# Designed miniproteins, single chains, continued (3): the designs that were tried, part 8

Each design is a single chain, and the fold is of that chain. pLDDT is the mean over its residues in the fold that is shown.

## One batch from the design tools (miniprotein)

Design m8263
Fold by ESMFold2-Fast:
Structure m8263 (fold): chain A 75 residues (1-75)
Amino acid sequence: LKEEADKHYEKGLELEKQGNYREAADHFRKAGKLYDEAGEKQKASQAYTLAGISYRKAGNKEEADKAFKEAGKLA
């Protein structure tokens, strides 16, 4: 779980640097879910926060709000 979460997190960072915010957000959201399942609540919260920011940059307000809500539950 944690190793797979790390890979999704790294892919999200790579995609964000490329300006592919929607796909970056999807990868950060997957990382958040996997970190949460692994008990890594702080990393899960950080990943969901980055998903929210990236969804916002992509213009997807509804998914951004959902991601920020998940981050808040873990903090």
Scores: mean pLDDT 85

Design m8264
Fold by ESMFold2-Fast:
Structure m8264 (fold): chain A 90 residues (1-90)
Amino acid sequence: SALERAFAEVRDATVAAIAEADPAHAAEAAAAGDRAEADARAAGFGAHAHYVGAVAAAATLRARDPAAGDAVMAAMRARREELLARVEEE
């Protein structure tokens, strides 16, 4: 669905931004995101599970580098708003 694609794009962009900011911990951040996404999906969050995963991945960066983590989270939120606006204009 368009909604599933939008949340997946936010997740993928967020994981890429974390890997660029902190390549040494990129795999750890991605794994944390994958676990949170799987848990959210099991809890019935549907497409939103991708976004829960993105938030969890960004939180690992924020714990190590608050400024970089806050910047990634701000970009993640802005991208979510942009992509959801496009889905709502169906």
Scores: mean pLDDT 87

Design m8265
Fold by ESMFold2-Fast:
Structure m8265 (fold): chain A 80 residues (1-80)
Amino acid sequence: SETEELRKEFESLSPEEQAEAKAYLIERLKYALEQLKAGKLTEEQQQLALREGEIAVALFPDDEEIRELTEEIKKLVEEK
């Protein structure tokens, strides 16, 4: 699956690169959530934001911030 391919790619990164990738994903999810709350995302962009969050949770299952951001994105996408 795409998620497993991305996981393998991520696992090949150094600890520093993994930390940078995590920080980048968190900032992207925060940005997506703000755009979603503002009603600025198309339906396709909403689905992409949700997919990116699911991938981030799969890569960092123990990260509370990634989990919370992804749960909020999912609520806003599904409750519209």
Scores: mean pLDDT 80

Design m8266
Fold by ESMFold2-Fast:
Structure m8266 (fold): chain A 65 residues (1-65)
Amino acid sequence: SLDDLIKEEEERVKKDPKDIRSLLRLAGLYTEAGDPEKAIKYLEKVLELKPDNAQAKQLIKRLKA
């Protein structure tokens, strides 16, 4: 389920808070769940770690549109 996938990626982020892949996955999953605020929060964490990450910048623009 979507909730199970979110829980799995949250556990990965707890173990490795710098895991860009898991942070991007969580942002995508929260977008699917209809929670753009949480999606944006994880995308902002990606941009703290990699300010030039094009995927995170594009997703934030779409969620704020």
Scores: mean pLDDT 86

Design m8267
Fold by ESMFold2-Fast:
Structure m8267 (fold): chain A 101 residues (1-101)
Amino acid sequence: LSPETVERLRAALDEFRSRLKQAKTLEEIEKVVRSFIQRAADILREGGLPDDLVNRFVAELARAFSEELEKLKKGEITLEQAIDEFVARAREILDRMAAET
C-alpha cells in the first residue's frame, strides 16, 4: 500500500473509534461497523488495490466484527471492552494488509 493510502486508513480507523464511543445502542454500533467496512473498502479501491484483495479484506473485517458483536449481544463483554476490541482487531487486520501489499 502507498503511504497516502495507509494514512487514509489510519484516519478512517480514528473516525471509527470516535463514532463507536458516541454509539449508545447495539443498532448504532452495527451501523458504525458497517460504515467503517465500506469506508475502508473505498479507500483501498481508490488506492489501487484489486477487487479480489479488497473483498478478502472486507470479509476478514466482517468476520472479526461479527465475533465481537456476538460477544456484546450475549453480554460476555462490556460496551467499552467491545469498542477496544473492534479497534484492536481492525488495526491488526490493517497492519497485516499494509505489510502484505
Scores: mean pLDDT 83

Design m8268
Fold by ESMFold2-Fast:
Structure m8268 (fold): chain A 56 residues (1-56)
Amino acid sequence: KKEKIEIIAEAASKETGLDKEELKKQLEKHYQQLAAKFGEEQVEKLLEKDAEEALA
């Protein structure tokens, strides 16, 4: 879970030029909000997909 957020944050940092740690913090908050609305299992599937897309 944390590893996937780090992968997404690193890719986003390269795309935007923003600080990786700041993006990681914002992404953690974003996925926490999604988990509250849609459930943890659905968000884990989304996080897996987003991390795979970030590596492509």
Scores: mean pLDDT 78

Design m8269
Fold by ESMFold2-Fast:
Parts: sequence; C-alpha cells; structure tokens
Structure m8269 (fold): chain A 55 residues (1-55)
Amino acid sequence: LREEIRRLLLEGASLALQVMKAFINKEPEEKIEELVEREREVEEEFRRLAEERKE
C-alpha cells in the first residue's frame, strides 16, 4: 500500500474518533461539522490517489 494512502487512512480514522468523542462530550455542532468537513477532504484526496493507482 502506498505511504500516502496509509497516511490518509490513519488521518481519516483519527478524525472519525475525534467526531465520536466530540459527540460523546456534547461539544457544539459547529466543532463536529469542522471535523466532518476535514474527513470529507481526506476522502476526496483518497479518491484522487485511487484513480492514480492503476489496477
């Protein structure tokens, strides 16, 4: 697995855990939305790398 993909997977996992913890701790929705937006950016970057990775 390419190092870039591995790093993005770890970043995505970390952000998902942060969203979960923010929800459990009853943090403001705005803070949760910022984390979700970061996850979306990671997903877009991951899709780009997947397209570059030929079969």
Scores: mean pLDDT 74

Design m8271
Fold by ESMFold2-Fast:
Structure m8271 (fold): chain A 55 residues (1-55)
Amino acid sequence: SEELERKLKEIEEALKEQLAYADTFPDPVTREIMKLFWEHLFEKEKKRLEEELAA
């Protein structure tokens, strides 16, 4: 659906912004943890939206 496609694009854009922000941190361990955190969170959100809107 158009609604699902729109929401998935919003999530993809937000993830890109968060990953770029993580890259500004000087500590490499912090960068890695932040990237893994946001990737995990956005994958979970994407799956939730697919279950709710793709029915």
Scores: mean pLDDT 80

Design m8272
Fold by ESMFold2-Fast:
Structure m8272 (fold): chain A 71 residues (1-71)
Amino acid sequence: MKLSDAEAEEARARLHAVIEREGRALGASEEDIAAALAMADRFVEMARAGASSEEIKAALREPGLELEARL
């Protein structure tokens, strides 16, 4: 899957809004929210570069485990 620049920016904005809203609702630290936002940016950039859904899942799994350990 390859996103256009416009689709990538829209996806990034939506992911950021959800992460900030849900992160604050859960009482996550500012550092944990920042890490989640950085991960979202990375996934959007991978999708924009044409990464497969499996490649994106692999990237999520590794930093997702680190974020999960912090939360």
Scores: mean pLDDT 68

Design m8273
Fold by ESMFold2-Fast:
Structure m8273 (fold): chain A 68 residues (1-68)
Amino acid sequence: SMEDIEKGDRLALEAYLLAAEGRDEEALRLFEQAVKLGSYEDVRGAAEGVRALGREELAERALELAEK
């Protein structure tokens, strides 16, 4: 639903901010929740943002979640 996608988009942004703070496991949990809500595009975008921060391993883990 639109409500689920909007919530997922917000969770993907929150996950990016947690990743920027070094809170990797919390970030991955929110990325997983965002994917379950259908926010694949925002998770992929946020993951590329994480890669731009130099956090390549975390970015790959987040991208893997979006492939499910």
Scores: mean pLDDT 84

Design m8274
Fold by ESMFold2-Fast:
Structure m8274 (fold): chain A 84 residues (1-84)
Amino acid sequence: MVAEAEALIRELLSRLSPETRERVAARIVAAANALLAGDRERARRLLEEMARELVARGELSPEEAERLFRAVWLVLETSAALQA
């Protein structure tokens, strides 16, 4: 499951420009930090904004952006849950 999500993230990110890829990576790091701080709403909002920007720039379709959002969220949630 997580390995499949990671493979999807790598595939979709490989289709982005280098500049967009850097911005996406920074947003994912920010979301991970928010989730570790217990702010799940902020983490989700950061990833939703990322997905919306990718669609607005024409870099991913709405369906692809939704799949990326879900895959990233699954990876981050799984990492956060390892303390329980």
Scores: mean pLDDT 81

Design m8275
Fold by ESMFold2-Fast:
Structure m8275 (fold): chain A 69 residues (1-69)
Amino acid sequence: SALEKVYELAEELEKLGDTEDAKALREEAEKLKDDPEKLRELAADAAGRVAALKGASSEEAAKAAVEVL
């Protein structure tokens, strides 16, 4: 589900040392849990962030975000 994907990405952000964004992502996911379209958008944004933190280029990070949508 989109919600599960958001929590997976929050865990990845936390593992990469971005604990503040991971916390914000979990809080936003709880607010949006009944809105699957906004949850997919949230997951896409988080996927791009994770890719960037792993050393991906801006273009690669954008592609990672689109692949989640």
Scores: mean pLDDT 80

Design m8276
Fold by ESMFold2-Fast:
Structure m8276 (fold): chain A 69 residues (1-69)
Amino acid sequence: LSPELKELLEKALELVREGRLEEARELIQKAMTLATDPKVKQSLEAALESLERGDEVSALAALHEALQG
């Protein structure tokens, strides 16, 4: 991952943990524009879908998976 993408994802994780889901969604959307790896993009899409459902646990899991790419 690029340093910028990693910083965005780490901040998004913090925002989800704080219950600031709208701000987390905005950072994940920005991360999607910077991601080039299809696996990372897929994990970010999963994170956005989880946040849309209010599923913070699944969103955190998807963000952790994106950080591994």
Scores: mean pLDDT 83

Design m8277
Fold by ESMFold2-Fast:
Parts: structure tokens; sequence; C-alpha cells
Structure m8277 (fold): chain A 66 residues (1-66)
């Protein structure tokens, strides 16, 4: 799970870098994901909006690898 949180955080940073999402929005989600890594939080302990964003990003990354 931690590696998936890290990949999602990196993807969100890249979206902000490209101007596809606001930097403030990316920062908020990245901070939540980094907290989940530090505290070893399961997906169920994430705020609902962060969990939904993570699941969307993870699905997108999975398509890019396949």
Amino acid sequence: MAEEYREAAEYLRELAKKGLIPESTAERYVEALERAIRENLPLEELPEDVRETFETVLAQLERERS
C-alpha cells in the first residue's frame, strides 16, 4: 500500500506541474497520502475525498502499466 500511495502522490505532483490541477489541490492530497505512508494508514482511514482521488489515480496508473 505505501508504494501505491507514493506513486499516486508523484502522479498528482506531475499533474500540478503540468497545470492540469491547482497546486493547492495537489498539495492537500499529497500531504494526506504522505501522512498515510508515515502512519501506515489503511485506505479506510483516509478522508473520503482523498480515498476517491487515490482510487481514481491508481486506476489510471494501472492502465498506463498495462
Scores: mean pLDDT 78

Design m8278
Fold by ESMFold2-Fast:
Structure m8278 (fold): chain A 80 residues (1-80)
Amino acid sequence: MSLEEQKKSLMAKKIQEFSGEVVKLSKEKGVSREELHKKLIEFSNRVEDVFEENKDASLEEFEKKVDELIEEELEKFKKS
């Protein structure tokens, strides 16, 4: 696979993992389906921004940036 294909595959996996965590948190907080869906779309858009900003970054550097974004978004979700 190309580096771009590897990053896209990693992105898809990370989005899936984030979705699982957000669904769990949404049940604990009583978040509506509409709000949950909005949060997932916003997160997917942010991950795509990270991908575009880090086109020349290594796979490991890209994964670190995505993991940092996931941590920030989960923390923000917990506080909302």
Scores: mean pLDDT 80

Design m8279
Fold by ESMFold2-Fast:
Structure m8279 (fold): chain A 61 residues (1-61)
Amino acid sequence: SAEERARLIELLSDPDPEVRLAAVRELGRLPLSEEARAALMQVAATDSDPEVRREAQAVLN
């Protein structure tokens, strides 16, 4: 699970917005670590794709 979280956090920086969206959704199904929460907050604030930003906001609630 820790290794999966690390991989998902890395995928939040993928050039493909579909990959980033999938990573956001998968992180949202797991208990959020402080690192994952911080990464999702960055995505919610700065991602170029509005759907990725909205999904990150939803996961953070």
Scores: mean pLDDT 84

Design m8280
Fold by ESMFold2-Fast:
Structure m8280 (fold): chain A 87 residues (1-87)
Amino acid sequence: DLKKFIEEGLKKNPKASGEGIALAARTPDLVEAIDAVIEKYKDYLSEEQIKFAEKLRELARQGKVSPEEARLGIGAIAGYAEYNKEK
């Protein structure tokens, strides 16, 4: 469930998620923003977290997520990655 993935990621590191959302809010191309955050954080994401991030990208490419949902998803990816880096 994409919604649960986003909600959980936003709770893992709220500061990193907030920073990610703020940067994404200034980015007009949300698919490019999702690709950039995946590339930046891929070494710190679990296999399942990468799969959910790729699913978010695909849904955004198809216009099946709102800009608000895509920005929250970017925040969740950043939150998961920074949480994983702290161990």
Scores: mean pLDDT 81

Design m8281
Fold by ESMFold2-Fast:
Structure m8281 (fold): chain A 70 residues (1-70)
Amino acid sequence: SAEEYLEKGKEALKKKEYVEAVVYYKRAIDLDPSEEIIEAAKEAVKEMEKAGDDASAAYLRSYIEEKLAK
């Protein structure tokens, strides 16, 4: 479920596994692009930027923008 992928993304963030976190947040968005899931993904982008993983942050941000640009 989207909630399971969201939880896995949060776990990956805590472990500083940012590439894995991006994969999980993308899967959550693909299953349920709800405002709640998108906001959680945006918070993950901010955390990645603060950690200095600008590549992971940029990738996830672009993915979010693509899904919202209908």
Scores: mean pLDDT 84

Design m8282
Fold by ESMFold2-Fast:
Structure m8282 (fold): chain A 55 residues (1-55)
Amino acid sequence: KSVEEILENARKALEKGKSSLTIAKATLHELKKLPDTPEARELIEEAERVIEELK
């Protein structure tokens, strides 16, 4: 999958309160494989926040 596809899938997976812990963790793992861009970093922070909230 392209970087753009991974970012789009991450945004959808992390949409306000629609993620499970499993989905959020999987999304974080995928995002960590991407180059360090501002967009990827923002989504990583969101995934970490979602994981903390659902824990």
Scores: mean pLDDT 74

Design m8283
Fold by ESMFold2-Fast:
Structure m8283 (fold): chain A 80 residues (1-80)
Amino acid sequence: DIEELAEKVVRAAMMFDKDKDGTVSAEEIGIGISLVTGAPIEKAIEAAREAVKKFDSDGDGKVSEEELLEAAKYALKLLE
């Protein structure tokens, strides 16, 4: 259930957006994936960076909260 896992990753990653500035970094997504799935942190961050590159139109290395679920799904697919 990749969608259920992605929703859990979104909730975990949002814990690092303390100011609710509406953006999440690849490292925050990667940590969320590692916490939810038990994947090694380095592999989770690598997958998250590839996902962020697909959704990062600003070049800041971050995705918006609206894009976070899709980015998490993409990163999880890279880990299978």
Scores: mean pLDDT 75

Design m8284
Fold by ESMFold2-Fast:
Structure m8284 (fold): chain A 60 residues (1-60)
Amino acid sequence: SIVDKYVEEVKKLIEENASLEELKKKAEDLVNRAIKEKVPADELKKFVDEVLLLIVKYSE
């Protein structure tokens, strides 16, 4: 799904040791794109939860 592709994009940035600022910017862009593409609310929530958890873990 498109959401799975977006999660993988965030994971790739983490694997490349992107800065926390770059990760936040990418996550925000992807959330806005998912909203524009009318991703179902449950899928969008799952995506947001997964991305936030990845960013929190990375920032520790």
Scores: mean pLDDT 78

Design m8285
Fold by ESMFold2-Fast:
Structure m8285 (fold): chain A 74 residues (1-74)
Amino acid sequence: SMMKERQERLERIKEIAERRYKNKSKDEKESTLQTLENSIKGLREGLATAPNKQLMQEVIEENEAMIEGVKAAG
């Protein structure tokens, strides 16, 4: 149940990102990807010492789903 709801949420994030970025310029897509990748890097670097590791991991997964959507948009 919770695992299915999580997967459905991540799939929706990916679909929304793909749809929203489909008509965006290459430069705008690349800028968004760089911002998301930098965000994930910072979160991963802080993960080992973070007091709220589960929440931080959830944010990483949501940002990764957005990256997948932007990449799928072309």
Scores: mean pLDDT 86

Design m8286
Fold by ESMFold2-Fast:
Formats: C-alpha cells, structure tokens, sequence
Structure m8286 (fold): chain A 71 residues (1-71)
C-alpha cells in the first residue's frame, strides 16, 4: 500500500516537472496539466488508503494548483 502511494507520487512529480518545463517554453497543454493533476489525485487516494494523511493533503494541494493553472 505505502509502496503504491510512493510509486504514484513519483510518477506525478515526474509529470509535473515536464509540465513546468513545457509551460516555461509555452508548450504546455490544458490536457497535459489536467492529466498531471489526476496523477496527484490518484497518489493522494493511495496515501489516504495507506494512512498517510499528510502526504495525501500535499498531493491534493498540488492537484488543485494544477487544476487552477489549467483554467
């Protein structure tokens, strides 16, 4: 369970770095940003299932920031 949360979190962080680079270059798409937000949402659910509320909250905040960025 905790290992699954860590894997999902790592995947979300890698995707976020790609979005940040693309945004700086003017290449970020709304779809890419929202897909990355969804990865953070999945990581947050895995963290909650593992009992890691602090990690889940951080992931939810990052997802929300990306969702706002896509608007």
Amino acid sequence: MKREAAIKYTAAEIARIGVEINKELGLATKEDILATAELYREAAEAAKAAGDEELAKKMEEKARELEELAE
Scores: mean pLDDT 80

Design m8287
Fold by ESMFold2-Fast:
Structure m8287 (fold): chain A 94 residues (1-94)
Amino acid sequence: GDAYFAAGDYAKAIAAYKAAIAANPNSAAAYNNLGNAYYATGDYDKAIANYKKAIALNPKNATAYGNLALAYQNLGDLDKAAANFDKAVALKKE
């Protein structure tokens, strides 16, 4: 998936990350990467769903919280953006 994402082929990146999740449903990294691919295509609702799944699998994932905050900011949900950004900062202080 990462090679397709780096090349800007987000449709193939999405398909590859979905295949990775099917092979390993507990991969927080695969869900975060799938969220990033949806974010890159402007599908912020799908990005949010996948970042939330990454966080559910790894609650210490500061990067996923930061990404979730940016997705909420793009949707205009500033309260949820602020809350998730604060959580990302708190996790990075450790």
Scores: mean pLDDT 85

Design m8288
Fold by ESMFold2-Fast:
Structure m8288 (fold): chain A 58 residues (1-58)
Amino acid sequence: MEEVEEAALEVLREARPSLSDEELRLLMKKAGELILSRGEKLSPEEMKEEVKKLIKEI
């Protein structure tokens, strides 16, 4: 779980300079929901890919 959370935060930090405050807030909410619903089932690598997809959709 913690490794998956850190992976999500790493992708969010890398994307931060390209995002507005509102986009970042929405992404953090969606990433948090993803971690809570599927974090135990995803590897850190899979979590990074899912967060990248969320960034692409925003």
Scores: mean pLDDT 77

Design m8289
Fold by ESMFold2-Fast:
Order: structure tokens, then sequence, then C-alpha cells
Structure m8289 (fold): chain A 82 residues (1-82)
């Protein structure tokens, strides 16, 4: 994913945050997957990213935004375990 794609996805998630917070965690992740594909991320990569977030316990729009902002800043969350 490009930096520009991530920034646009964060912006769109923030704009829809109130609506997304009313959805189930599975619906919030599905929305993220659709959004990634719309922004030009290949479907297998979008699906792998969503599954990685789910395994990390990142399922809500607020947690997803935080994770994307960390990715945008080049913060490797693996550094916490290294």
Amino acid sequence: MTKEQIEKIIERLKENKEKLEKLSEEEQLEYLKELLVEEGVPEPIAESFVEALKKAGITTVEEIIDALEKLLKGVDTSDIFS
C-alpha cells in the first residue's frame, strides 16, 4: 500500500467514524476491506491486511485508524516484541 492510499483511507474512515461505530466489528472490518479495494489495493492484499488486524485484536474503526496512522509513520509494531 502507498502512503497516499493509507492517508486517504484514514480520512474516509474518520469521516464515517460515527456511522461505522454503530456496526458490528465484522462489518467495520468488511468496510475497511471494501475501502482498501476502492483505493486501488489488490483484494488479496486487502484481505491479508484485514486478517492481520483481526489477529492483533484490531476490529473497531478507532483501533483501525490508530493502526493505520502508526503504519503511515513507519512505526513497526513488531519493534515492541523485538
Scores: mean pLDDT 78

Design m8290
Fold by ESMFold2-Fast:
Structure m8290 (fold): chain A 57 residues (1-57)
Amino acid sequence: APSAEEVAAQSQVNKFVSAYQEEKGLSPYETGALLDQAKAQQGPLWQQLQQAREEGL
């Protein structure tokens, strides 16, 4: 089972993704595609997600 820290980290990531989706007016599908691309390229959006995750720890 995930630790409480991992749950908190995932919660922060989920909040970031939801806020980003709402701010940019993206669908969940479009948001997912952008996140997949950012992860593959290790781009700024991926780094922001890692930062949000670390803030949840």
Scores: mean pLDDT 75

Design m8291
Fold by ESMFold2-Fast:
Structure m8291 (fold): chain A 65 residues (1-65)
Amino acid sequence: MEAARRAGEEAVRRALEEFGRLVSERDLSREEAEELLARREAELEARFGPEYARRFREEVARLLA
C-alpha cells in the first residue's frame, strides 16, 4: 500500500514539475495549457485514482494563482 501511495505522490510531483517547466519555458496558449492539464489529470486518475488527480489539480491551481 505505501509503495503504491509513494508512486502516486511521485507521479503528481513529476507532473507538477513538468507542467511548471512547460508553462514557464514555453509560450503555451491558455487553451494548450488547459488541454495539457486535462490530459495529465485524466492520466493520474486512470493510474492512481481520483485522489491523485485532485491533488494535481489543486497544486496547479496554486501554481497559477
Scores: mean pLDDT 75

Design m8292
Fold by ESMFold2-Fast:
Structure m8292 (fold): chain A 86 residues (1-86)
Amino acid sequence: MTKEQLRKQLLVAAQKMAQTGHPRSFEELEELEEVYREAKEAAADPNTTTEEFIKLAERALELAKRLEAEPGVIERLETLIKKAKA
């Protein structure tokens, strides 16, 4: 998978996390919106480093698990992290 495809897939995963996750507080909702914004910025920025991408994807994975997002979203984020580290 190319770096551009990885960034686009992270944005798709963040969108699905926002749609399927269950924020239980204003703080969780704000954190979700912040991660989604950062994923959008990374998708648009060709200068996003592999290290920055991995950190953002790992943060999104932790949040997806905490918000009980659909299993497919969690699996996709884990796959993206593995592909970025390869």
Scores: mean pLDDT 83

Design m8293
Fold by ESMFold2-Fast:
Structure m8293 (fold): chain A 81 residues (1-81)
Amino acid sequence: SKELEEKKKEALELIGKAQEYLEKEEYEKALELLEKALELLEEILKHPDFEKLPEADQEAIKETKKDAEKVIEELKKKLKE
């Protein structure tokens, strides 16, 4: 669906911007963008049309979510100084 493709694009753009902030050591800004991307990925997974996506696309989205969750947890631990 167009809605899923739009949310996927937005999530990937947020992840890309978060990576730029990570390179600049702006961890708080990176965390905010990754958390927003995670919310969009969760919405995609809960969408009725998610199960209609090719299996490879479903797995890619699930993997992206897991990767984002790992980075978020690492950043949260780092910022708990």
Scores: mean pLDDT 85

Design m8294
Fold by ESMFold2-Fast:
Structure m8294 (fold): chain A 87 residues (1-87)
Amino acid sequence: MKIETRPLSDEEIDALAERVAENVDNASTQVAAFLTLIGLDVEGHVDEAKRLAERIIERLQEKLKKDPNNENAKSFLEMVKRYLEKL
C-alpha cells in the first residue's frame, strides 16, 4: 500500500491549529490532531509536525485566556507539549 504524504504549508498548519483549539472539547478532534502529528513525524515531516504542535499550543493558550476553566483545553495542551518535547 503506497501512502503519498506531502508537507503542510504554514497556512495549512495555522488553519489546522485554529480548528483544533476551537473544537478541543470534541474527543474526535483531539484524536485527529494527534494522528496528524504522528503521521507527519513518521513520514519524515518532523519540522511540520513541530510547527503544528507549536501552533496548537499557541491557540490553546489563547483559548485558555478567554476560558481558563476549560479542562479539555488544559489536558490537551499538556499532551501536545509532552509530544513536542519528544520531537
Scores: mean pLDDT 78

Design m8295
Fold by ESMFold2-Fast:
Structure m8295 (fold): chain A 56 residues (1-56)
Amino acid sequence: MEELREEILRELPEATEEEIEEAIALAEGFVRVGFPEELAKRMALMILEEDLKYKD
């Protein structure tokens, strides 16, 4: 999950620390329910990107 934090900071530098923490928690949740880690990270990143897109 440390890799996901670095990806978010690189791709979405406008994300706040709280938004980054929520995205990491979401990715960890996906892994916990049986999604592959790579897919979980990608899904969390896409969800955060959509949230930021509609932020204003």
Scores: mean pLDDT 79

Design m8296
Fold by ESMFold2-Fast:
Structure m8296 (fold): chain A 72 residues (1-72)
Amino acid sequence: GSEELGKKLLEGAKKYLELGKKLYETGTPQDIEKAKQYFQAAASDARHAKALGVYPEEAEKIEKEAKELLEK
């Protein structure tokens, strides 16, 4: 149901955030571009998990971190 979907979305958001950070650290233009795509995916999936009521505080923290990384 929605709880199971929300847990998978939150797990995916965490993985995207981690992958994005690793790519961003390489400093190459191509990796930075891909990192931003992962940060967008992390923010979107965390927002959906929050909307489904699944671990909303954790989801909000992940969405906030991903959005902050997208702004810089």
Scores: mean pLDDT 86

Design m8297
Fold by ESMFold2-Fast:
Structure m8297 (fold): chain A 103 residues (1-103)
Amino acid sequence: MLSEEEIERLLLLGELRAALAEGLADPALRAEAQALVDRLEAANLSNEQLRALLEAVRAGTEPEEVRERFLRELKLPEEVAEIAAELMRLYREGRRLKEALGV
């Protein structure tokens, strides 16, 4: 019943959630990150938009750069672009905390 495109979307969402769980040591920050991904999933991002977000997470891209790129290049609504930027802010802060803890 799932198309190749739908399977790719599920895999991209799964990889995004896994990358966030691996990058974040704080359970509260993990929960907030997953809630932001739930909001992005509900916004029906395309596979191209999901790949770009996953690449941004893996690269640790600046939140404002993610917001501007998603708004201008990927043509996301401002509200959805802000959710992506907020996810990057949370992920970067969680990564700094993990590094500061030496884990």
Scores: mean pLDDT 81

Design m8298
Fold by ESMFold2-Fast:
Structure m8298 (fold): chain A 58 residues (1-58)
Amino acid sequence: TREEIKEELRKKYPGLSDEEIEEIIEIAEGLVKVGAAPEEQLKSLAEMLAYAEHKYSS
């Protein structure tokens, strides 16, 4: 679920704020909504976005 993905991101990337995690999942949900990715990839998209944000820490 959406909340489970958010909790996994909090555990994996503790340096990300709750606001950043919320924005990441909203972007991933947006990509699924417009058909750019299937719903089954929501978690993978969120994890990829979180990794990019964490790596560039800005």
Scores: mean pLDDT 77

Design m8299
Fold by ESMFold2-Fast:
Structure m8299 (fold): chain A 66 residues (1-66)
Amino acid sequence: MEWVERRDGVIVVGSVREVPDGYRASVVAFDAATGEILAVEEAVFPTEEEARRWARETGRRLLEEA
């Protein structure tokens, strides 16, 4: 599962993927004009719902910090 959010010239891409040890959530923030990576955060969770919740909260925080 992947999704994209955009605010104030920042693009955040979130994804959740099943891995052998659970579900990996990945959130990447980058500058919309330059494509420069501003932040990358990843974590693994026992359930897909926990991974999705973390990724949504992390994406929201990164949009606020840009």
Scores: mean pLDDT 79

Design m8300
Fold by ESMFold2-Fast:
Structure m8300 (fold): chain A 65 residues (1-65)
Amino acid sequence: LLAKIIANVNAAIASLVAATALTNAQKATLLAILKTVLQDLGLSAADIAAILATANATLSALDAA
């Protein structure tokens, strides 16, 4: 489950960054929305932290490209 969520989040982020450059404020908002959705799905705090860390790393790498 966690690996599939990470893969889907990374694919969605890549598509968004390819379509439009995200500001740091927009990236923070996206991560906040993702955190809320993951909490609503009942994921543990550790799993949420792992997914958000991976998503943030992916956003930073794509933004720098």
Scores: mean pLDDT 70

